# Ledger of designs, part 108: designed miniproteins, single chains, continued (4)

Each design is a single chain, and the fold is of that chain. pLDDT is the mean over its residues in the fold that is shown.

## One batch from the design tools (miniprotein)

Design m15743
Fold by ESMFold2-Fast:
Structure m15743 (fold): chain A 119 residues (1-119)
Amino acid sequence: SPIFPTPATFDEEAVAKAFELYDLLLPKAQEVVEELRPHLSPEALEAVERGLNRLITRAVAAFLRSHGDAEAVERALDEAREELLRELRPLLTPEQLALVEAKLRELGEYGKEKARELA
């Protein structure tokens, strides 16, 4: 339609791949939440859910801003994971923290692999 201007920075391929990264990360993050649900308090679980939403948002945003640079996504995932673990430390027992750290490491490695495949 001639009423709609073409955006100067439009990249259809990067946007499509970013949505694919989101679609891959969201179900894995939901699996992490469900696996942690019986082990965490409601407060700690809510913090995990907020942190995972931030992690996915930052990974997708990094992919878009860098035009598909997997290294930018890897940095965003590592930073978001470290921030979440810092927030969770005062809410968790050592055993709970070890479980969360293991699950977040698995999610991070999965996200890095998928970012490299999409790059």
Scores: mean pLDDT 84

Design m15744
Fold by ESMFold2-Fast:
Structure m15744 (fold): chain A 96 residues (1-96)
Amino acid sequence: LEELLERLEELAKRLILAALEKGGDSEEVRELLREFQRVADELLSRTDDPQVQALVQEIVQAAEELTKQKDITSIIGMALRIIGLLLDLRRLLEKL
């Protein structure tokens, strides 16, 4: 699970930076979101823990909402939410 978490964290960084630079509705952001969703689905397939599943689903929803944001302030807000949720996921996985 650690390798998939690290990949989600790296994709989240790239997604956030692309959204800040090019806008949430850019083609690069859509491509990064598709990769992010693929990695999240793989993580979900490797866990039966309902808390991990719920948190990963919340992270995916936050990433999808980031791609719908049009102004820089809203993009920053969604970025901070994604970072916080990923930190919560890391802490949860460390307890397992």
Scores: mean pLDDT 85

Design m15745
Fold by ESMFold2-Fast:
Parts: structure tokens; sequence; C-alpha cells
Structure m15745 (fold): chain A 73 residues (1-73)
């Protein structure tokens, strides 16, 4: 639960930020990471990226969520 979910959230944060930096839309980036992290984590990545100010901010927000998951598990 905690460790695998945190790992997937970190993977989403890293991959999503790189795709957004390359000029992909949030929706395209979500679709590209879905095979790696699964539907639920991809959807979380999409939601956080939409609420973030930049690709770097999206990465930081997803890494913060991963840290919170580890602390609660």
Amino acid sequence: AGLPLAFLLRTAGYRMSKLLERGYSVDEARDKIKPLVGQRVADIGQDIARKSKSPEDAKKNLFKLAEEVLKKS
C-alpha cells in the first residue's frame, strides 16, 4: 500500500513533469504515464498537474503527496 503507492506517485511526478516540459498537454501526459503507473495514479497526476503553476510545481506537488502517503503508512 504505502511504499508501492509512494513509488508510483514519484514516478508520475517525474514522468509528467518531463512530458509537460516537452510540450505535451496535461491530458496527453496522463495518457502516456497510465501504462506505467495505472489509471488511478495517472488520474491523480492529471488533477495535480491541472492545479499546478508549472511542470516543476506539478512534480513537487506529486512528490509531497508521495511523502504524505509514506508518513501515513
Scores: mean pLDDT 84

Design m15746
Fold by ESMFold2-Fast:
Structure m15746 (fold): chain A 73 residues (1-73)
Amino acid sequence: EIEEEIKKVEEELKKARESGADPETIYQLELLLDHLKRLKVLKEKYENGSTDEIKARIERVEKTIKALKEKLK
C-alpha cells in the first residue's frame, strides 16, 4: 500500500520535472515523497515491536502527508 503510494508520487514527480512544472509544486512533491519513504521505514519498525515513540512519529508523519496532499490538491 505505502509502496504503491511512493511509486505513484515518484512517477508524478518525474512527470512534473520533465514538463517543467512550477518549482513550488516540484518541492511539495519532493517533500511528500520524503515523508512517504519515512513513513514506510517507521511502519516497518513498528511491526517489529517498536516503542510508543515510533507510533507517535507515524501519526505525525501521516498528518504531514495529508496536509501536503491537500496543498497539492
Scores: mean pLDDT 80

Design m15747
Fold by ESMFold2-Fast:
Structure m15747 (fold): chain A 68 residues (1-68)
Amino acid sequence: SKEDREILAEIARDRMLENGVDEELAEYLAEAVKEAKTQEQLDLLGEGGTLIGQGKVEEGLKLLEEAK
């Protein structure tokens, strides 16, 4: 649901900020989660966000690109 996506976006943003990721990138991920139309897009964004949070920025950004 839209409400579930808003909650997921907030969680994703908070996790990014907690891991020292730039606010701009954290906001980009949150907006992408809110605008995701499929479960596949959400899964890719979740995995990409996790990788970015672990410092694997290049791999994470590749998954965010794939989610488009």
Scores: mean pLDDT 81

Design m15748
Fold by ESMFold2-Fast:
Structure m15748 (fold): chain A 97 residues (1-97)
Amino acid sequence: VEEALRLVEEAKELVVEAIEESTNLNAIVSATLAVISLNLAREALRKGDIEAALEGLEIAKKAAEKAYEESTNEEAKKKLKEAIEKLEEARKILEEE
């Protein structure tokens, strides 16, 4: 679970950096939803609520994927893609616990 928590924190940092690089409002809104969902998933992980954490990760992943599709900035897209990959890895770790 500590490795999943680290991946969630790294993914959140990448999404925040993508927001900073973005000027597209739709992408910023979608990425902001991902940040909110990641904060909820992180809190759930710290409390040992694996089901709530998995729900938060799924919402965050979908929001980040939408931000990626809406983004017009290549650097923001690269960070969002890396964040999505880290979220998928965190999900796999939690499903094996």
Scores: mean pLDDT 84

Design m15749
Fold by ESMFold2-Fast:
Structure m15749 (fold): chain A 69 residues (1-69)
Amino acid sequence: LSEEIQKEIDDAMRLIRESVRRLAEERHGSLERSAEHLRRLGEQSTDPKVSESLFRSAEELEREAERRR
């Protein structure tokens, strides 16, 4: 390919990679924040069954965030 066309392709690929990385980072941060919120609610709950469910949900979100890493 000509140098001009090759540069345009390389620039487009770079933008695509950056966008994908940004979306992955946003999803990871969202899951971690949600997990922290659920853990906080579990600590404040007076019902041990409710606390257990909240902690379990928080662990699931943390595992999903780790899978996305």
Scores: mean pLDDT 71

Design m15750
Fold by ESMFold2-Fast:
Structure m15750 (fold): chain A 75 residues (1-75)
Amino acid sequence: RELGRAYMEAGEAHLKQGDEAYKKNDYEKALEHYRRAVELFRKAAELMDGPERERAQKMIDYAEKKLKEVEEKLK
């Protein structure tokens, strides 16, 4: 679906913004972007099938790992 692809692209954009914020030690901004990326990739996975859903699931796993890393930096 076109909507699933749109969510995937939006999630990728937020993931990139989170990575950029993380590199600048802006962990609060990175946290917000990674949270948004996880939400968007979950929506994409719900709307997509086959290899595209598998890619969305891998992106969820990656974004959740990055989210956990930034949460540890904020403790």
Scores: mean pLDDT 84

Design m15751
Fold by ESMFold2-Fast:
Structure m15751 (fold): chain A 66 residues (1-66)
Amino acid sequence: MDAQFEADVKELEKLYSQLSKSDQDNLEALRKLLERRGLSERDIVEQLLQAAKALLQYQKARKARR
């Protein structure tokens, strides 16, 4: 296994635990769509990681502004 891929998967799991259920459901829908497009699991994880980070940044900004 690629050590970088394992690190990305672990980071994604950590980000998922910080996201709302709605955001987790949206990322799961995105994962299934990417799988249908024939993307590798590595590429799927990279795209989900970027999306999860963007969602967390957006949520943090909203929470800080109330």
Scores: mean pLDDT 78

Design m15752
Fold by ESMFold2-Fast:
Structure m15752 (fold): chain A 90 residues (1-90)
Amino acid sequence: SDSQQQSYQYIVDVVQQSVDQVTNTNPSSTNTANQQQNDIINNTGGSPQSGIDSMMNFSDQMSSNPSTSSSGQFTHQQTDNAQQHISSLN
């Protein structure tokens, strides 16, 4: 449906912006950022909620690895914003 397509596009846009920020700030993290983007987008293709769940999982993984840049990981604020947008479309 149109609302599901809008939710999908919003998540894709948020993920793309986060990847761009990470790769611009720390080029050595490009492979990790691209892998996270691919996993989130693939899960979002099934449902927007699956995409959000994937973002949360990667945020948790990044918080346990001190070598990753905090500026490049998904935050609770980014996940909450995506969740609110999806909720507003229902």
Scores: mean pLDDT 60

Design m15753
Fold by ESMFold2-Fast:
Structure m15753 (fold): chain A 73 residues (1-73)
Amino acid sequence: IKEEALKAAEEARRAAEESSNPSLSRLAQDTADELLRAVEEGAPEEELRRLIKVARGTVAFVRTVEASRAAAR
């Protein structure tokens, strides 16, 4: 679970760096930071699973919006 959490946080951080939209970048970064903090603080596995789902959903949302914006630009 910890390795999955670190991978999900890395993906969210990458989505934040790739986004040119400040709000989307901040959303992805906040999600990554929350998941990393939970890992460092030894959060229960059920909390890590919840945060992994949030991070994966946030990454998918950000990437979908960015793809739509790229097509519109």
Scores: mean pLDDT 75

Design m15754
Fold by ESMFold2-Fast:
Structure m15754 (fold): chain A 82 residues (1-82)
Amino acid sequence: AIEEAARAAVVATLRALLPTLPESVRPLVERVIEALEAGDAEALEAALDELKARASDEEIAAVQRAVGEAQRAGLAAAEAAA
C-alpha cells in the first residue's frame, strides 16, 4: 500500500541519518522513529514536543534537514507504489 511504502521509506531514511545527528537528540529521534513504526500518533506528538523543548536551535536545524530528506524519500516511495 502507498501509506505503508511511504512510512517504511521515512523510517529507513531517518534510521540511516540517525548517526549524523547530534548525540543529544538521537534518543528523541529514535522515539520519533519508534512512534512512526507503531503508527502511534500520541507517542509521536509527545516525542516531537520533548525534542522541541530540549533541543537547541542548531540541533533542531539538523533534525529538520533529516526530516526533509525522509519526507522526500517517503514521497518518492508513495509515487512508486501508486
Scores: mean pLDDT 80

Design m15755
Fold by ESMFold2-Fast:
Structure m15755 (fold): chain A 62 residues (1-62)
Amino acid sequence: MSVEEALALAREGLARARDEREAEDAGVQAYLNFASSGGSDEEVRELGRRIRELIEERLKTL
């Protein structure tokens, strides 16, 4: 799985999230799927940062 594929999954999950818990769960699931696929430490850190930003943006709209 690429970083961009994980971000696409995070965006899709966040779009379906109806509350703060669902938004955080969607981001965490995308992150864990990428980390479990053997991403590098640098890619995992960058993905985590970008997913956190996506969660924060979604929370502003909930």
Scores: mean pLDDT 81

Design m15756
Fold by ESMFold2-Fast:
Structure m15756 (fold): chain A 83 residues (1-83)
Amino acid sequence: SPLEKAKSLLEELKTLVDELRAQIAAGADPETIRALVERILKVDEELGKIYKEHPDNEEIRKLYVEGSSLAGRAIILAERYLA
């Protein structure tokens, strides 16, 4: 279902954000960080597509809002690390 896909995407996003934080803490090379940011952005975009197709589904909306918040914070962390 769209809801189960949205839940799966949010879990994938959480895993990628945790991995990004771990790689930053370990002093990973810029290519590793950029690859993780790209994956985070793709997952957030997929979650956003599900939300746009089901805008009246409150549970999907909540998952999308949580995911976009996580992705946004992760991007800021990565940008600061790569500067």
Scores: mean pLDDT 90

Design m15757
Fold by ESMFold2-Fast:
Structure m15757 (fold): chain A 64 residues (1-64)
Amino acid sequence: DEKLKEIGKKLKVPYSTLKKAYDSLKQILHSNWSMPVDESQLRRAAKSHGLSDEQFEEAKKLLL
């Protein structure tokens, strides 16, 4: 997705890392769309795919 590539450039994150993190975050949100999602779950998933805390916060603002 072209939007993910542009976000990766802004955040200084490799596209492959951002793509894996994004897919994981979307899966968590989709599975829990009718319930509040604990932000710590999203952060943990993003960090497991190589994002820093700052990169996660910025990606969340741009993607969610």
Scores: mean pLDDT 71

Design m15758
Fold by ESMFold2-Fast:
Structure m15758 (fold): chain A 61 residues (1-61)
Amino acid sequence: AYGSLRIEDGKYHLGVRNGEKSVFGVYDSREEAIEAAERVGGEEMRRRTEEAIDRLEAAGL
């Protein structure tokens, strides 16, 4: 699975792909971004996205 995530100006920029499923979008909230990732890759993608957001927020990014 391919994934990218960045936080910019309080927005969550998400790009994830799993087979034929993909989402590339900008979300106003942490939860909206996590839910979008889960729709593409299930629980594992949700977990990875939550961990990535936590890491970025902890780093002040």
Scores: mean pLDDT 80

Design m15759
Fold by ESMFold2-Fast:
Structure m15759 (fold): chain A 75 residues (1-75)
Amino acid sequence: MMDERIRRLERRGRQGDVSSLISLASLYLRQGRYEDAVRFAQRALQLDPNNESARRVLSTAYRKLGRYDVADQVS
């Protein structure tokens, strides 16, 4: 079942809360759901292109997926 914290973060992310999107991406990284982590980190970067935390999460997620070529471009 979905954690209520995840649902709350998704709702805030839809409202443009960058920190909530980064929190979601970090949670999905911790769960081994790297594709979901990429999706939320990319959304955070669309809203705040200079966000270092979002870039770090995205880079880590791509490395976990074996996409080292893309991870190095983000970092």
Scores: mean pLDDT 76

Design m15760
Fold by ESMFold2-Fast:
Structure m15760 (fold): chain A 60 residues (1-60)
Amino acid sequence: GAAEAAEAGRRALEGARRVGSAAGAKSGVWQTQEALKLAPSPEAEEALRETEALARELGG
């Protein structure tokens, strides 16, 4: 579901941040965006904003 995909995206970004991988961060954002489109929820929208901001800081 959307919440699970948002959580997975958030965890992927945290992992990428620890390793320093922008590619991993971008993947997490993409997964969260797809979840938001399929089953939008306030939690998924908030997670999307967080993952997008973090991905931007990591290099894109």
Scores: mean pLDDT 68

Design m15761
Fold by ESMFold2-Fast:
Structure m15761 (fold): chain A 68 residues (1-68)
Amino acid sequence: NLEKGKEYEKLAKTLSGKEKAEQLLKAGKYYYKSGDLYSAARVYTEAIAEDPDNEEAKKLYDEVLKKI
């Protein structure tokens, strides 16, 4: 799960906007499953910055913050 998170985060670095946000959400979900809540929060924050209209990113970010 941690390894998959890193793979998606690396892919996100080659993209921008909505496509980047989508890969960052995938990365964050794997970080969350691995228990790395800080990495999950970080990439969800980045996803929101890339796609401010992404409601899924905002919901996932709120969920992670409740566990930190």
Scores: mean pLDDT 82

Design m15762
Fold by ESMFold2-Fast:
Structure m15762 (fold): chain A 76 residues (1-76)
Amino acid sequence: SLDELKKEISDLYIEILDIKRKATRLGNKEALKYAEEAEKLLDKAVDYIEQGDLDKAREYVEKAKELVEKALKELK
């Protein structure tokens, strides 16, 4: 549902904020870069929701999730 998609986007923004804070504390530039790129992809997903293109919104959410996973891997 649209409400589920919006919640997933909200949860991802919170996770990205936590990753950016950790990456900054550790001086991990690669993790920070992945988190910043994931944030830009989520911003695109929000734009597609406003345009009514839910399929593209979901595609950009999935791309953002992949970058979040890469950022988390860099912090291990």
Scores: mean pLDDT 89

Design m15763
Fold by ESMFold2-Fast:
Structure m15763 (fold): chain A 78 residues (1-78)
Amino acid sequence: SEEEQKRLEEVKEEARKLFREGVLLGAQGGLLRMKGVSLKIADPSKEAEAQKLIAEGDALDAEGERLREEAKRLLEEA
């Protein structure tokens, strides 16, 4: 039915949005990790700041993974 097709399209749109956000968070996490690694190499006295950047990058990557998994679940349950 048109009603069922519309519902499926809405679920797919929500899944696309979540997946896109997850990909962007993963990219941001990667950039933060690279900044931390670069800082550690350039200035060993900044090791604590570098480790914090790496940890923040890892946290963003984990959030991105959760959003991608949620998008996958929505598509599988549709």
Scores: mean pLDDT 88

Design m15764
Fold by ESMFold2-Fast:
Structure m15764 (fold): chain A 87 residues (1-87)
Amino acid sequence: MELTEEEIQRLLDILRGGNASVEEIRKAAETLLKSKNEDIQVEAVKALGLLRESRDPELQAAVDEMIDKALKSKNPKVQKAAEEARK
């Protein structure tokens, strides 16, 4: 799927805004992590790292699952971002 720069920014705003539902955050993160652009994948992982500070256990579980998937990425930049997000 070809994401426009505007659509990428909108999805990142969902992750960074803190006002989205757990389902919206999952969909936004999954869409960004499927991007062929490694910089977009890294930005998504960094945003997920910030969401780990949430007190919502459902959101924490979803974020941890997505970061664990990023740790298994074959892209070393994405793996490094995921390692930093889990510190």
Scores: mean pLDDT 79

Design m15765
Fold by ESMFold2-Fast:
Structure m15765 (fold): chain A 59 residues (1-59)
Amino acid sequence: KPLSEEQLQILKSLSSEQRQEALDKAADEIEARKVTDSQERLSIIQQQLDALIAEAKAK
C-alpha cells in the first residue's frame, strides 16, 4: 500500500544511510528470491521502508 503523509515525513527525517540500508535489505531479498517482476520488487522495497518507519517510531 502507498505510504501515508506521516510515514513519508518520518522517512525524510531519517539519514540517507538508514534509507540506503533499508534499500540494500530489499535488494538482498529480491536477489535471494530471484524476483524479476517490477511490481513485486516495489512491494519488497515498500515492506523494508515500512519496517524502517516502524522501527523509527518504536521505542
Scores: mean pLDDT 73

Design m15766
Fold by ESMFold2-Fast:
Structure m15766 (fold): chain A 74 residues (1-74)
Amino acid sequence: MMSQEEINALMREKTKEILEAVQAGDEKKAEEIIEETRKELLEGGVPEDEAELYARIMRHEVKLIKEGKLKLPA
């Protein structure tokens, strides 16, 4: 099973890729990154409910980025 540190690192990396895709106007690419991340979490032994929660967080971040409400501190 992935450690919480590994999950946090993966989420940070994928959120950056999602931000770049959304800023480029490629919402399809952003959704593909979210689904790929969900699959990677499941393959890493993360419970299905928890992997789905992370996917929802990423989709919410996409919405906030599109609305100009999320400033990524990184």
Scores: mean pLDDT 77

Design m15767
Fold by ESMFold2-Fast:
Structure m15767 (fold): chain A 82 residues (1-82)
Amino acid sequence: SSLIEQARQLLNDALDKLVEEQASKIEDPDIAEAMKLMTRGVNNITLSRESVSLSSLQSSIESLAEKDPATAAQARSLLAQA
């Protein structure tokens, strides 16, 4: 549904912001870029599957809640309405 897609998009955007924030603290630009590519790769595999499960999305929301509780709450609301 469009609500599940909106929740997935919010999670992707929030996780990408966290990756950029973490990478900004690494002094070596090559290491920072490698970390960004690896972490984004893992996130994309988890969230962009054809058959994304609700449990997978909820697990991602729970992980995000520690770093970005507002976005996690929005994603939970969208899934609850789906």
Scores: mean pLDDT 69

Design m15768
Fold by ESMFold2-Fast:
Structure m15768 (fold): chain A 81 residues (1-81)
Amino acid sequence: SAEEEAAIAAVVREFGRRVAEILAEGQRNGWSVEEIEARLREALEETVRRLEALPASPDLKALAIRLLQHEVEQIIAELRA
């Protein structure tokens, strides 16, 4: 439903903001790649838990979770390059 899609989109957008904040804070404070990775993985785990708790279709939640997992792995790979 539109309500389910909006709820998932809100959680996904909030995750995007958290990722940007983690990266900016890490850059400002001189965090190691390992610390940034740990913060990103923690944020991902929290967001996955939030998505799983939503009263939305399992298929929509699974798609969102897979996309966010892929995004985090790509960011970590870029940080290690």
Scores: mean pLDDT 89

Design m15769
Fold by ESMFold2-Fast:
Structure m15769 (fold): chain A 99 residues (1-99)
Amino acid sequence: MEEKLKEQEEAIRTLEEFIKWAEDVAKQGSPETAEAAKRFIEAAKRALEVAKQHPEYGKEIGDAVREAKEGVERSEDITRALRMAAGGLEKLVDEVEAK
């Protein structure tokens, strides 16, 4: 249980940091990039609520968010990377909510 709580706290911190980064991207980017960033922010906020309510999914959410962050940081097309990251988080949240 303590291990799951630590994984939950790490997932929450990673999501909050990534949301702040995406908010900056939305302010400075093109309209298309801003739209992708806003979609990602909405998906990340949903994942954040799931992580807060379900410590048992902390690791799964944290791993998915880390993969999304690495994909965006290594991408030459930030708009595409944000859309893929949003889709991945949306799918994960839907799978958790369906259980």
Scores: mean pLDDT 78

Design m15770
Fold by ESMFold2-Fast:
Structure m15770 (fold): chain A 101 residues (1-101)
Amino acid sequence: SLNFAEMGSNPKAPAIDQIVGGQVALHNGDYESAVKLFEEAAKKGEGVLRGIALLNLGVALFKMGKYEEAIEYFEEAKRLSKDNDFLVESAENNIKKAKEK
């Protein structure tokens, strides 16, 4: 099978594909697969893209009841995405929800 990420010569494409795959796994309740995909995306992504991966990783951990671990990743996502108000707000809202557990 052709990997469209490789065909596009986009250095961000592997991380994007893993974020998309992780979001599909998360939607299907496969939180363990979602965590693995988002961890891999965070390793390959930089800046805002890594921030998106870490935000989604935190959401997967939150769904698993790992609230303290989720907060750590939401804080890191917020730090990496300072110039993106939407991602900062999303991270802050998720931190608040996790702290209320």
Scores: mean pLDDT 81

Design m15771
Fold by ESMFold2-Fast:
Structure m15771 (fold): chain A 58 residues (1-58)
Amino acid sequence: SEERKKLLQNLENELVAKGAQQALSDCYRKCVVDNTGSVEEKRSCAENCLKAKLAELA
């Protein structure tokens, strides 16, 4: 969905701003490369992963 795409972009931008490029790479590997699920499942995984990484930095 457009709302999820915007949310994911905002989460990615926040991680980049915090210098956490490795966290983006780790989430991409976990949720896109290693995940054989649907596009929706991959996006849900990415949202949860990125949120968790941001929480670790708080």
Scores: mean pLDDT 80

Design m15772
Fold by ESMFold2-Fast:
Structure m15772 (fold): chain A 81 residues (1-81)
Amino acid sequence: MEVPKEIPYSLLEGLAFESDEDLDIFLSQARTNGLVMFTLRSTLGEPVLAVAKTPEQMEETVARLEALGNSETRLSEAPTK
């Protein structure tokens, strides 16, 4: 109670790419590393790629962002073994 918990979103880093090639390279590497990826829409209408280490962290983060007004969220790709 003394230490405020960070929202799950703080564990995600939003990434914006200037080119489709940079995005494709990142997606390929992230899938190889087993990261969960999904796309958010920023308040400026720009697509922002986010990553999480687990599906549970992603689900919690999506719920928090929706509560904060980020209602447009898309699941990009899930890691497959």
Scores: mean pLDDT 49

Design m15773
Fold by ESMFold2-Fast:
Structure m15773 (fold): chain A 87 residues (1-87)
Amino acid sequence: VLERLQELEDRAAELAREAIETGSLEKAEEARRVLEELARLVREHLDELAEELAKEYGLSPEEVRELIERGLEDARAQLEALIKAVE
């Protein structure tokens, strides 16, 4: 799961970078679709991810779940702002 999440995160970041560099609404929209897939996959595996990351970073699973949900919300807000900026 973590490897697939990293692939999706890398893809979303690359598309967002291209959207910023070129002013491409198409690339920004594609980045949003990739982020939505990432968010769905993260939520499907939230308990597993929280346990794995808690062990890696020395946090509680509850703390990791909260950080993950906050990260997803922040990423969504940033992508929405990017789409507005390149319109």
Scores: mean pLDDT 76

Design m15774
Fold by ESMFold2-Fast:
Structure m15774 (fold): chain A 90 residues (1-90)
Amino acid sequence: SEAEKLEEARKKAEENLKKIEEIKRKLEEAEASGSMSVEEINALSEEAAKAYENGLEAGELDEELKKRIEEAYEEAGAAGQAAYDRALAL
């Protein structure tokens, strides 16, 4: 049914949102500690990009959930840049 498709899309989008948020936390920790290589930071950034694409492509989403995914990805990108800059400075 249409309702089942919307529920499945929402669930898939929320799962990808959680993945982006987890990657953001790892990148924030990498910036704080300087513990990650540039290669590891780039791999996490690529993983976040894939989760972002998968989340938005999950199906028909409400505007609030789409905005949350977009904001989480922007935050992950900022965290990735900060971690990258820290890694280069070491």
Scores: mean pLDDT 85

Design m15775
Fold by ESMFold2-Fast:
Structure m15775 (fold): chain A 109 residues (1-109)
Amino acid sequence: GELAEKAKQLAEQAAKEPDPERALKLLEEALEYAREALEKGDKKGAGEGALAVAKAAFQVALKHPNDKRAVQGALKLLDEAIEIAREAGDQISEGMAALMKGVLKTTLA
């Protein structure tokens, strides 16, 4: 739906944002749209939006591996994306976000 598309568009914008603080704020906004989609019964859209945020958060952390705040911010967003995907019943998106979180925790401390 429209909310899921907004979440995906903000996540894509965040992935292209050179400032990690601005990128993380865009991703927080994207998660709000994914959560609103879930609240309105769009489970598919919520899962897709959460996965888009997870992928973008992972990319932000990989682009800024020595920025502890960027990495920790991305991990927090991954946790929130995992919860939205789980509540949506999207086991694939939940699993993918959990894998990305695991990679960041083992490689970027």
Scores: mean pLDDT 90

Design m15776
Fold by ESMFold2-Fast:
Structure m15776 (fold): chain A 93 residues (1-93)
Amino acid sequence: MKIRVTILLEAESEELAKAVAEAAERAMRETPGTLRADALVLSDTTVALSALAESREAAEAAVRAALEAARETAKRLGGRIRVVAVRIEDEQP
């Protein structure tokens, strides 16, 4: 069973959005049980993260890793992020 993860983040600046997208995508990709991870900047400050996980536990771990990486990156760069949405759902056949 594959689980799809979607995380939507808003950053204070375009530079922060790009840094957060890269860090969070990498954190998800490096989480055990993550099959795929991608990041897309939808607007200057809006980041969409997506991943496919092999299990719900792996999906939840990927979400935690992504949010932690995003917060650490924001703290390091002296900016703030807002978590707009987090979704964990069964992947369609």
Scores: mean pLDDT 84

Design m15777
Fold by ESMFold2-Fast:
Structure m15777 (fold): chain A 110 residues (1-110)
Amino acid sequence: DPYRDEAVKLLTEAMRLLREAAEESRKAPNPEFGKKAVEYATEAMRHVAEALNALDAGDYEKAIEHLKRAVELARKMAEYAEQSGNEKAVELFRRAADLLEKAIELVKKA
């Protein structure tokens, strides 16, 4: 399934960006903010992993629900990163959210 294969590639890249965003957030001048960003990024990565498991099982509805939650978490972290003044973390979280949204559209076509 070419749509599923493309979605898996986007999800793998989104996972990489979320991990990089978490690492970048730890460098923020506000350690409390950095801790929250890591916690939310970890939750978003867990939802992406659950979505990948659901895709492997053929449960596309469950995959979409997990990906929607990951998008919400990534966008919320982009807002928090902006408030902390960490422009690099903002870019990484926004890029991850955009890839997750594109993956949702591909899963809907699979």
Scores: mean pLDDT 86

